# Designs tried in a protein design run: designed miniproteins, single chains, continued (3). Part 77

Each design is a single chain, and the fold is of that chain. pLDDT is the mean over its residues in the fold that is shown.

## One batch from the design tools (miniprotein)

Design m10849
Fold by ESMFold2-Fast:
Structure m10849 (fold): chain A 70 residues (1-70)
Amino acid sequence: SLEEIRKYVEEKGKELGLSPEAIEFALAWVEAFVRATGITDPEELKELADKAVEMAKSLEEFFRERGIPL
């Protein structure tokens, strides 16, 4: 379910040391994408969640390099 994927994103983000803000970004991205595409397959949702976490990490690194705290 989407709720299970949200929990997966939260747990994965915490394991990778993402900020609460970065985790919120990843969750918002997954929810927006699911709403736009209608994807409900658990395997596809997990892959999407993994990519959202990767994007959130990249954004934290991008802002850190520019001296912007997240």
Scores: mean pLDDT 79

Design m10850
Fold by ESMFold2-Fast:
Structure m10850 (fold): chain A 57 residues (1-57)
Amino acid sequence: SDEEKAKKLRDATLKMAQQAGLTPEQAVALLRKELEEAGIPEEIREKTVEETRKELE
């Protein structure tokens, strides 16, 4: 499902961001780009981004 794809992309993006020492803001921006490029629907994309932002702040 799109939600499963979004969660997998989120996990991969967060892992990479943590290893690279990216700020929460940079990690969220990268995640948004990855979700958009993967064709994830806007509703699921926004939910995933907001959940990630809350986890990183």
Scores: mean pLDDT 80

Design m10851
Fold by ESMFold2-Fast:
Structure m10851 (fold): chain A 58 residues (1-58)
Amino acid sequence: MKLYKALKDFPQITSATLGIKKGDIVEVLKEVNDNFWLVKNVKTGEVGYVPKNYLEEI
């Protein structure tokens, strides 16, 4: 399981994107391209796209 920590807040801009807060832990489900990854917030179970540059592997 690939776990990442949010480095900063990212708002939910569209229904496909996931809103996250700095310090949230997410699981990477799919690396869809060089800019965005499909992730799941491990606390809420919500799934959506976030910019990979907002995430740090733990």
Scores: mean pLDDT 81

Design m10852
Fold by ESMFold2-Fast:
Parts: sequence; C-alpha cells; structure tokens
Structure m10852 (fold): chain A 78 residues (1-78)
Amino acid sequence: KELLEKGKKALEEGDYKKALEYLEKAIKEDPNNAEAWTMLGAIYYKLGNNEKAKEYFTKALEIDPNNEMAQLVLDAVE
C-alpha cells in the first residue's frame, strides 16, 4: 500500500526513476497487485517503451481482467 502510493506520487511528480523503484518493490512484495503492474506499464508507455508497457499491462489484466484503464491503454498500443 505505502510503496504503491509513493510510486504514484513519484509518477505524478515526473520522477520516473523513483516511481519505478517503488513500484518494482510493490510487485515483489505482492505480485498480484494489478494496480502496481498498471502503473509500471503507464511509466514505460510515457518513456516511449511500448513493448515493456504492453508486457506490464498484459500482466495487470491477467490479475484483474476488469482493469479498464489497462485495457484502454493496451488497445491503443500497437
């Protein structure tokens, strides 16, 4: 919970390095945290790494198929 919130805050501040660090720790503690996988996908998408973004959004949907945000972004990434 704390790591996810810290990652989200860092992402909002544009500190992608800190956001990645917090979110990678979040998925290590709870690999079924779909929100953490979604945030990682969003960061890589923002950095222009569409392949990594697609991979992480796919993981988020495997955990939570009703994650509409991950579905929308995945559909937009070709």
Scores: mean pLDDT 77

Design m10853
Fold by ESMFold2-Fast:
Structure m10853 (fold): chain A 82 residues (1-82)
Amino acid sequence: ARPSGEELAAGIVSVLRAIAATRPEEAADAEAAIARIQSLDMSTREGLEAAIALLEELAARSTDPAVRELLEELVAEARALL
């Protein structure tokens, strides 16, 4: 079934927490991203577009290809809700 905005937000936070726990060099950026995702209303287009921009910015700053792939998957899931 298609995830809700709240389910997508929870999924994004879960992935970002895993990145922070397993990638100490990216932990500060991941924690900042979690705080921003939690402040967004992802049931709205504006919230979804803000989340996509944040995830794309985080992916562009990451030097780890595996982290970039995870973030790109989250972007694809968020775009599917638009």
Scores: mean pLDDT 81

Design m10854
Fold by ESMFold2-Fast:
Structure m10854 (fold): chain A 88 residues (1-88)
Amino acid sequence: LEEELERLAEATGDEELKELIKKAAEYAKKAGEAAAAGNLEEAEKYAKKAEELAKKALELAEKLSEEQKEAAQRALLLAVAIAAEKAA
């Protein structure tokens, strides 16, 4: 999942969009890890940061192209899947 997310981020071809996706995924992963550790308050803080970064990534992608928006949406869905896996 992490390798596939990195591939999709690279496929956007935009450095700012790539960085926003990577940061959103990193915070989503941290949220899942915090949840698994029983730190629900910390997990919520990381999840909110991931959501903010994901929103910025999608807003940027919409201004660029439909293909970049699709790639960003797919990468962010994988970030959610990674977070859920880490939380289990």
Scores: mean pLDDT 82

Design m10855
Fold by ESMFold2-Fast:
Structure m10855 (fold): chain A 142 residues (1-142)
Amino acid sequence: SEEWWEKLEEILSKYAPDDPAYALAGLFVWMSFGLGLGLRTLIDRFPELKEKVEELLEEAKDIIRESFKDWPEIAELLIQLLEAAYNGDIEKALEVAEKLLEAAAAKYREDPEKSLEALRKLIEEGIKVSDRLRELVKEAES
């Protein structure tokens, strides 16, 4: 395994899996980190897609802001993680991931229903971004 993957797994394992607050927070970390790294990997392999991928990155940021509009601090951490992963700044990404885990778990304990609604909205809107990303990959491989 890559060293960054082992460090991320260590961070996630420290705060989950028997606590639903940290399980949900871990999903937020993985979705944001995974998308950022995925978009970076796509640009590294297909530099011609940069403009379209940057449009998807901005759309993902807008989706995060809207999904977490009642918790702007969580939105900011999700966006920072997404951008750090996209920029290949793994050290910053891991630091932000740990902060996000703690902050998101705290918000889940405060209001589990609102946290689950934010997750539902993020997944529903994220599927649309995933569909567009799938089309970009097909176009690049053609």
Scores: mean pLDDT 79

Design m10856
Fold by ESMFold2-Fast:
Parts: C-alpha cells; structure tokens; sequence
Structure m10856 (fold): chain A 97 residues (1-97)
C-alpha cells in the first residue's frame, strides 16, 4: 500500500545518504574539499526528502492506528536524526579546513 511504499523509499534514501556521508568523510580526510562539499549537499537533499516521506507515513499510520508502522517510523526518524547530526558535524569540519 501507500504507507509501505513511503517507508521503503524512506529506507532507501537514508541508506543512500549514509553512504554519501561516509564518502564525504573519506574525501575530507584526504583533503578533497570540493568532492566533500558536493557529497554533503547530495546527502542533505536525500535527508530532506526522507524527512518529508516519514512525515507523510506518520500521518497515514496514525489515521490507520497502525502501531507496528508507527514503531518502524520512529526507528527511521531516529536514524534520520543521527544522519542529520553527522551531516552538521561534517559541514562544520569542512568550514574549518
């Protein structure tokens, strides 16, 4: 259904953002600043899209009374928060280089 599709897309976006942040950290460690900036910008866009999908999924799950989906959404929201914090830290490191 629509809820399952939103959750699958959000999971994929978070997975891709995590990989981009890992590559950005590697680029920063190697002094590849332009590549790091591009990767961080791409990760930021994916995280924004994931946040919007999770917000819509939460509304649908609440309307349906789907407690299992709400638990999964909470786990994905926690992962989103962790990745957003990592993005902020890496952006700060880039600005100090």
Amino acid sequence: GELEELLEEARELLREARELLRRAKEALDEGRLEEAERLLKEAEELLRRAEELLRRARELAREAGDEEALREILELEIELGVLQLELAVLKLVLKKM
Scores: mean pLDDT 90

Design m10857
Fold by ESMFold2-Fast:
Structure m10857 (fold): chain A 87 residues (1-87)
Amino acid sequence: SEEAEKYNNEGKKLFEEGKLDEAIEKYKKAIELDPEYAEAYNNLGIVLARKGKLDEAIEYYEKALELDPNYEEAKKNLELVKEKKKE
């Protein structure tokens, strides 16, 4: 939806500003409005990985890939966060 896209875009701006908890809130709002919004799940995973919440980040990247199996950014992000957990 157009409203879900607005929340996703607000979350991106907040993430760029380093406002991680505010970004999470906006991405969760996007998902509430559009539960099939693969990009919002991927973006939520990115913020959680930045916060060091690697297991939660994995869950959201996997959800993004369930919704869009060809989502290359989510595949790359999932591989990187799994590798980081091995270190």
Scores: mean pLDDT 90

Design m10858
Fold by ESMFold2-Fast:
Structure m10858 (fold): chain A 68 residues (1-68)
Amino acid sequence: RKKLSERLRELLRETKELFEKEGKENKETLRMVISTLRYILEMAKELQDEELAREAEEALKEAEKAYE
């Protein structure tokens, strides 16, 4: 479980970097970012990793605001 949480944190970091670099200019990239963040959030809830779930939720809200 700990190894999976660390891999999900790495995926979250990479997804945030993708959002900053490309997500603001490319709607397809933004949809993929949102989809990936939703996946991370669901996995974090299943793992009961409250901090990862909070970080994923915050990132998801920012990405959804950019999509509007």
Scores: mean pLDDT 80

Design m10859
Fold by ESMFold2-Fast:
Structure m10859 (fold): chain A 56 residues (1-56)
Amino acid sequence: MKAVAVKDYKGRSGAELDLKKGEEVEVLARTPDGNLLVKSLKTGEVGVVPEEVLEI
């Protein structure tokens, strides 16, 4: 499932992904803590971002 970053996000840890507004990702999983495990379609990197950063 594709999602788009609605704002710039800078990861706070090595498990988190950096995203720029307008960047597309593939959603792989949801966590109960309001985070999403995603794959960047630009870089191919996998990481966690807050659900509020993405529009699905």
Scores: mean pLDDT 79

Design m10860
Fold by ESMFold2-Fast:
Structure m10860 (fold): chain A 64 residues (1-64)
Amino acid sequence: SWPSPEEARRLAEELTEKAIEYAKKGDINQAASYGVAAALVLSSAGIDPTEVLERVQKAVEEAK
């Protein structure tokens, strides 16, 4: 279980940055995987994942 929202936000940010990195490289499968992982981390801590999902989607769209 996640002990704090701060830890969840930190881990989600690390996962989101990885998702964006893979999106920029054109690895959409890895970008989606890390984006979903970030969203699940936030959701498990009761935090809305919308902002993270939008950031990853934007990076994927810009990489086309």
Scores: mean pLDDT 83

Design m10861
Fold by ESMFold2-Fast:
Structure m10861 (fold): chain A 56 residues (1-56)
Amino acid sequence: SEEEAEKEIEKAREIAEYIRKHNVSFKEYLLEYMKKKGKKTLSSSEIIELAMEYIE
């Protein structure tokens, strides 16, 4: 739904802000995940999911 999509975008914004402020190794985490899965790109949904796992 549109409401769910807006919520995901808002979460992505908050997560991006957190990563920038706290200078965490999230970029390294994403690169490692991509290598393991053989992916060249990640969707916004995948990034949000991975960021939620990383922050927890």
Scores: mean pLDDT 71

Design m10862
Fold by ESMFold2-Fast:
Structure m10862 (fold): chain A 113 residues (1-113)
Amino acid sequence: AVDEGAELAGEGGGEGGEAAGARGAAVAGVGAGRGARRGGASQLAAEVGEGSGATMGATGAVGGEGKEGNRLGGELGGRAAARSAAGFSGPEGAEASARGAGEGAREGGREAA
């Protein structure tokens, strides 16, 4: 799972994730891969990008609470994903969140949560 996430972060648009982590959610919407390249956050973007990949791996597990998968991938990226996944905490949510958490983290995990 982490290995797959690493490829996504390295060859995807992880640069946008780092810019978002540095500025909060402001650059997340703008730096989905474009703002970060010009923003000069490209070097640190690689680390936050792994956070995005790790989130996908954690999502497939249970609910991506960000305790293990998102604890490292950039503080904002990991924390935002954990906050979004926290909304799925609960008996029914814990089992159903395995798939819903990925969508939740996408909508409010990294950008606004």
Scores: mean pLDDT 39

Design m10863
Fold by ESMFold2-Fast:
Structure m10863 (fold): chain A 78 residues (1-78)
Amino acid sequence: SPAEKKREEAQELAKKVVDEYRAFQLSNNDPKAQEDFIIKRARELGFSDEEIKKMKEEAKENKEHLINVLVREIFKSL
């Protein structure tokens, strides 16, 4: 079904983003560079600066990692 294909596409995209982020963390342990990587990926995925700012605020309020907020937004967007 179309809904099943969208779920698979969202899952594959989220996995790719997380895998690439994990690989980046292994080469760079600077927290600012790690955050900048997530922001760059969010922009490349079509999220606006306003949406990214909201993701940062949600991560802070929920005491969760920004990558987890981005994964959630990917599933909402597809």
Scores: mean pLDDT 86

Design m10864
Fold by ESMFold2-Fast:
Structure m10864 (fold): chain A 108 residues (1-108)
Amino acid sequence: MERFRETMRRRIEEARRLLEEDPEDVEGLLALLEDIWGLMATRYLIARNTETKENIEITLKEVREIAAEVLEVLEEARARSTDPAHQARLAKAIELIKENLEYLEKLA
């Protein structure tokens, strides 16, 4: 469990680095963050069907922590963007992640 969390944190650090080095690469940033989110959501859905209640709760806590970090990076990218189209795309990604997180929490 800890190894997976560490891997996701490293990927988030890569996303933060991309934002600092190339803030205009919104598509690259979104691809990294969407991949991170997709892996976390898939892990939770698998755990829900295969793991004990205690382990499912631990996985959901990990999902919440990673979701918070992903949302922080997206909000920072949105704040730094001067392109209205990029701001709209980032805002939509933020909304979708928040809605998906609420859905996963209701399944718990």
Scores: mean pLDDT 78

Design m10865
Fold by ESMFold2-Fast:
Structure m10865 (fold): chain A 87 residues (1-87)
Amino acid sequence: MEIAPLSEEDRQLLLEALRLANKYIPKELHNFVIALILRAVGTRNPEARRLYIEALLKMAQLAKEGKSPEEIRKEVQPLIDEAERVE
């Protein structure tokens, strides 16, 4: 069984999120980032997928701004909660 392909827009956003995550997000959050990536690619709901990708982009932005791993987790948690709610 092949995984259904991502839309081109979602694929491009996910690739950009991965690029920024690799550049800015600290090692302490790598398992958290991997979990969000797996949720984004595994979900069948486009709204949930966009929220997971937005969470990844927000994490990279906060990491670039020098926020701590604890602050980053706290700031992105509402986006993750919303994504889980709409799945």
Scores: mean pLDDT 78

Design m10866
Fold by ESMFold2-Fast:
Structure m10866 (fold): chain A 62 residues (1-62)
Amino acid sequence: AEILATAKRDYVAKTPDELTVKKGDVLRILEIIDIETVKARLLSTGEEGLIPTSVIEETKVV
């Protein structure tokens, strides 16, 4: 099963390991690092990185 999430707000990467996203961007969750952080892929660009869970909302499980 694949988990998709949508960015709830704009977020600018704070470190080189993080993703920059815009509100409404769709991400694929690759790995749950902890309760506050996931590793995701931005579907529009193919970029991968860490994103705070507070920035995203899970949209579906497939």
Scores: mean pLDDT 79

Design m10867
Fold by ESMFold2-Fast:
Parts: C-alpha cells; structure tokens; sequence
Structure m10867 (fold): chain A 67 residues (1-67)
C-alpha cells in the first residue's frame, strides 16, 4: 500500500515514526516531516504526493535531504 511504501522510504532515510492503524498517508507524511526536522533534515513534500490512483506522483524524488 502507499502507507507501507512511504514508511519503507522513511526507514531507508533513517526516519522511524510510530504509526497507528487508522493513520492516513497525510498523517504519516506529517509524522515523517516532524521527525526529519528534529534530525536536522529537510522534508520534501512532493515525494509524499499521491496521484488519483493512490500511487506516488514523484516516486524517484528523495523523501528527505540535508539542510
């Protein structure tokens, strides 16, 4: 699912966030953004955007970058 892909991308970037079963993709993306900022990284919201089919619009975009 899109949630699982987003969480795998976050873990690959060294970001681990607590997820509830009822969390939306947007809520998971917000948790990732806050944890990235806490670690001194810049979150890229374009990397978390979904298309009309629930797939990532920018699958090759990095989720986080150095500031």
Amino acid sequence: SAKDVLLERAKAAGIDVPVADDDSVDEIALKIKLEAERKGLKFNPAAAELDANGEFKNPDAPLVSAK
Scores: mean pLDDT 78

Design m10868
Fold by ESMFold2-Fast:
Structure m10868 (fold): chain A 61 residues (1-61)
Amino acid sequence: KSDEEKAKAALEAAKKALEEGDVTAARSAYHEAQRLLEEAKTEEARKLAEEGIKAAKMGGA
């Protein structure tokens, strides 16, 4: 999968964790999104990773 697809998957996981109130899943999504942000090669991937981090923080990460 491309970096953008990986970042989208992390964002979806973070949003799902936030919607379900799953703090453990939110923390996992936070760490993955943070790693993807550091490894991102495109602006789209960075934006998606940043959104994933924000969603995970709202979910209790």
Scores: mean pLDDT 78

Design m10869
Fold by ESMFold2-Fast:
Structure m10869 (fold): chain A 90 residues (1-90)
Amino acid sequence: MEEVKKLIEKGIELAIKKKYYEALDYLLEALSLLFNDKATEERIKRMKEIVEKNPEIAKTTVLSLYVELGTILNMKREEIEKRQEEILKG
């Protein structure tokens, strides 16, 4: 759990700096550690392929994945919203 939280925080820091591809890699690693199943592996592979073909959606994909991960980890809504605003403002 602590390792997953560290990956998410690093991903968000990178997203705030507009490094969306690096941010996505950290968030996908966090997702992989949480579930470690074939469905999640296929989803990660598919997300990488879609972003590779459509670079313009990288920021939106990072934002969406962060909300999902924050919800799974039962993070406070206020904290999730604050981090989303930091990414959008940058």
Scores: mean pLDDT 82

Design m10870
Fold by ESMFold2-Fast:
Structure m10870 (fold): chain A 63 residues (1-63)
Amino acid sequence: SAEEYTAKGKEAFEAGKYAEAVAHFVKALQLDPSNEEARAGLARLRAEIGRDEFERLAVQAAK
């Protein structure tokens, strides 16, 4: 479920596993595009790792 992927994304983010966190949040949004927690998580990741690195990981995760 989108909720489960959002939880995994938060856990990965807290562990500093940013690529895994991006992948989980992207998957959550693929299942539920209106998921506010996943959108917030991705915004936090973008702020943490920077725009260019975030975009690279997000494009890769969406494949």
Scores: mean pLDDT 84

Design m10871
Fold by ESMFold2-Fast:
Structure m10871 (fold): chain A 71 residues (1-71)
Amino acid sequence: MQTVTLEVELREDQKVATAEGDVPANVTSVRLEIVDGEGILGASVTIDGNKLTVGAVGEKRGRVRATATAE
């Protein structure tokens, strides 16, 4: 098994933040976690081929983590 973890931090001056990273082929699961979430109104994760994108939307500081797992 292989795992890839991406975090995105939403700063006080931001309403949206995005992070991107490469993932192996054959990702079987993605876990999305709000690590620091008082300001987070929404979070998303998308996989397109070998690319993982994590997004956060909010009005104050926050942090979102996505963990992708492949066999």
Scores: mean pLDDT 78

Design m10872
Fold by ESMFold2-Fast:
Structure m10872 (fold): chain A 118 residues (1-118)
Amino acid sequence: GPTVTESGGGTFKAGSTATLTGKVSVGTIEAANWLLFPEHGPPLLLVSNGSTRGKGATDRFSGSVDAAARTATLTLTNLQPEDSGVYRVGFLASGAPAAASAGSMLGGGEGVEVTVVE
């Protein structure tokens, strides 16, 4: 089955920028969703369908997809301590090369930890 690899986590200073990357081993990427599982509070949908901001999500975060590289990127700007948590990408992909209609959950990673310190 498809393998999802995530990278870019770590410890960051408040006010800095982080870039998180998800890559899927096979398939055509139709969408990528990014979820934050914060240290405190419920999960937050940050970005859906590559670039659509989730309800209540910060505009400091942006998503992009490179379909040819099978890569999704989440850019986190002006990081704040409340942004600390586990960030997880989910890929919705159409089939390949005997492609079926309708997207399916191709896979998600285990997440990357982001810790923001002042």
Scores: mean pLDDT 74

Design m10873
Fold by ESMFold2-Fast:
Structure m10873 (fold): chain A 65 residues (1-65)
Amino acid sequence: SREEARKLLLEAIALLLRAIGLILEAEQLKKKGAPEEEIEALLKEAEELRKEAEKLLEEADKLLA
């Protein structure tokens, strides 16, 4: 179960890094005066990735218990 937990943790980290990338992209687009709809779409995608990472972290925690 420790190896399975490690795989879930690495997957969660990858999703969180992607979410951070989307947030940074949204900030750059905001500075360039991009449409609010485009910025909000990136932030929504980042939030979905964060939620998926949270689920993986919860599953990893259960495997380590």
Scores: mean pLDDT 88

Design m10874
Fold by ESMFold2-Fast:
Structure m10874 (fold): chain A 61 residues (1-61)
Amino acid sequence: SVAELRAGALAVMEQAIRAGLSREELERMIRQLVAWLRERGVPEEEIERIRRELERMVEEA
């Protein structure tokens, strides 16, 4: 489901932040996760919402 794919993307980003990846590395990770969600058939509107959530996680880290 989209909810499960979203949860996976958020978990990966949380782990990357905890591992101390740079902002540049985290931004690259967001691009890779967006591509992965698109490949799994997540609608673009939902991908944009998830992207905003991932970007907020990086800004708040």
Scores: mean pLDDT 86

Design m10875
Fold by ESMFold2-Fast:
Structure m10875 (fold): chain A 91 residues (1-91)
Amino acid sequence: GERGIELAKKGLELAKKAKTGEEAKEAGLLAARGAGLGSRFAETPEQLREAGELALEAGKLAVEKAETPEGAAAGTAGAIAGIGAIFQASL
């Protein structure tokens, strides 16, 4: 759904602007939530794929900027959720 894309997009914007590990962690969590909402509520495969691609990019960037194990875990969760959404959209 639109909400999934919106959250994943916000996660990516936060990841790109993140200057602290805490901001990177929040970006990873937003990315994971965006992909999760996409997987549950996307009305089209195209919406699900967009949410997944945004979440994957945000999650990868969040891992790169992570300063704590918790931040790295959040970024990894975002990236994995994004991959899952992309895969689901391809079925």
Scores: mean pLDDT 83

Design m10876
Fold by ESMFold2-Fast:
Structure m10876 (fold): chain A 73 residues (1-73)
Amino acid sequence: SLVEEVEKLAKELGLEVEEAEVPPSQAALGEMLQDAVKNKKVYINPSNKEAVEFALTILKNMKLAREESAARR
C-alpha cells in the first residue's frame, strides 16, 4: 500500500511517521508536510489517499536528491 511505501521511505530517510488529520487542500497539505519534513517528521492520514500520495512524492524526491548527490561524487 502507499502507506507502507511512505513508512519505508521515511525510515530510510531517518524521519518519524506520525498520524494526523490533515486538510485535503494541496496548498495547506504542502506547507504542513514541508514543515514536518524540516522537523524530521512526516504526517500521514491513511484515510486521505491524496495526502498519502503527496507525502510519498515528497519522500521520493528527497531520496532522489540524496542519490543524485552521491552519484556526482
Scores: mean pLDDT 69

Design m10877
Fold by ESMFold2-Fast:
Structure m10877 (fold): chain A 77 residues (1-77)
Amino acid sequence: HMLSDEEAEALAHELAAAVSKTIGDRYEKLGNKEEAIKAYEDAIKHYERAISLATGPDRARFEEALEEVKKKLEELK
């Protein structure tokens, strides 16, 4: 069991993005549009970083997650 430093960093950013997206979803449900937007923007930054560090199937998976968050953000603007 040895992840590269890049793989470990990509996974850390994926986790941070998922947490930020969950926070955004919660604020959206509560009607806190401004906080939801901020959380989704934070999720986007983390997914972009994860994508820059990932290759192959992980990169594609992160790109799909990024597009989902971007769509949510556009719906709130």
Scores: mean pLDDT 84

Design m10878
Fold by ESMFold2-Fast:
Structure m10878 (fold): chain A 58 residues (1-58)
Amino acid sequence: SADEKELQELATKLLSPLFSKEDAEQAGIGAAHSAVDAGVSLEKAKELIEKNAKELKE
């Protein structure tokens, strides 16, 4: 879906500075799938992805 793709792109962008391009892309796909599968809203899914990316940096 369009929402899943948007979440994948966001997660990949946030993780790219920390990982290789391939690892960031795979992590982004996994994060997007998990958020969609959990049935959360797009807004809530974006918040969770951003929070997790911040925690990985800190």
Scores: mean pLDDT 73

Design m10879
Fold by ESMFold2-Fast:
Structure m10879 (fold): chain A 108 residues (1-108)
Amino acid sequence: MSEEAKEYFEKGLELFFEGKFEEAVKEFEKAIEIDPNYAEAYAGLALALYALKKYEEADKYFEKAKKLLQGKPSPYYIAAGHATPYLLMGDYEEALEVFRRVLERELA
């Protein structure tokens, strides 16, 4: 993973946790532009797109993240999977809480 791609990914996550989903999309897209194989950036992009109700695009990028991981564990992908049902229900506050809790658990 390049340092520059990681910086854009981390900025995307910060914006996502602030509820700035459209801005988060732009930062995740920059991470992907630098590193097209950055699975976690595709998972982050998918989450932000689910929050924006762009479900078809979100499903496409989430599937791409899954394929890039090839079954390898990723804290971000696991957290994204747990948060997605809440985003689909429009429960953004619970989605952010679940994403944060699962991510903290998987990184511990």
Scores: mean pLDDT 84

Design m10880
Fold by ESMFold2-Fast:
Structure m10880 (fold): chain A 63 residues (1-63)
Amino acid sequence: MEEVREAVERAVEAALAGDPRAPVLATAAKLLAIGAVLDGEISEEEAEELIKRVDEAYREAEA
């Protein structure tokens, strides 16, 4: 599950830095988290927490 967490961290960093690729990275991180739930590698609660971190970074960047 390291790949999902790394993707989330990358998406958060990109959003906070104002990187124009941030929306693509955020979408990729969310899809990876959903895929990990479907594969039984993480719980739905863990995936929600990871997605929440990405969404919170975006709200902060939009403020």
Scores: mean pLDDT 76

Design m10881
Fold by ESMFold2-Fast:
Structure m10881 (fold): chain A 70 residues (1-70)
Amino acid sequence: MSKEEVGEEASKRLKELAEKAKKKGKEEWAKILEGAAERVPEEVAASPLSSEELKELLEEAIKYWEEKIE
């Protein structure tokens, strides 16, 4: 998977989490997740880390944020 694909996938997943946060009434978390979704593709592209390392880190971060909005 390319860095571009990793960033795009993470952005999509963060947008989905933002929608879930809105449905749960967690507007502040929704704003944080929406901002992260917009920044992640650019941050991933600029990162010196490999696409594999970035994918693993983003999966851990997304899981953490998912637990925060539950």
Scores: mean pLDDT 81

Design m10882
Fold by ESMFold2-Fast:
Structure m10882 (fold): chain A 73 residues (1-73)
Amino acid sequence: SARDVATRLATLRRAALEAGDEELAARLQKMIERASELDPAAQARVFEAYEALLAGDHARAFELLRELHESLE
């Protein structure tokens, strides 16, 4: 659901802020605001990034999110 996607994005945004990546955090805030507009493929990428974060692979999580943002403009 859009709510679940937004919740995962909020967790990822907080991790980006904790890592000092304010630019990524700002991009993630825009994705949160438009979570209901993300297609199933984009939603799957958010969940993949979230799983990478939970596994401790912050670099992979943030790279997946940058790729997703670029695909959305």
Scores: mean pLDDT 85

Design m10883
Fold by ESMFold2-Fast:
Structure m10883 (fold): chain A 123 residues (1-123)
Amino acid sequence: NEELARNAYNEGVLKLLQGKLDEAMKLFEKAIELSKDPKLRAKAYYNLGEIYESKGELEKAIEYYEKAIELDPDYAKAWYNLGLIYRQLGELEKAAEAYQKALELDPDYTRAKEHLAKVQQQL
């Protein structure tokens, strides 16, 4: 199961890089179904979040980033992307909290630091 899950995840990443979003989504869903590994499942949920974000389906993107964080709370990129979506939706306090969490996990996260500063000026 775990080898098949990793193979599905890796193929999903390749499809995502090729812009084959529907194929990538099916492969990430397959990886989640086959895997018991929370970190691999978190990565697959994160990539589903990115795909839904690229489609403008922001509520779905939030749902998948939250699932990624639930499985891997140290997923700095998922916190950062939640911050981007909350900022886009005008939820500035939630955006600031998410960027701050990304920075706590990765103090060198330059983009999170820059976006946090901009959001704090708007509060």
Scores: mean pLDDT 90

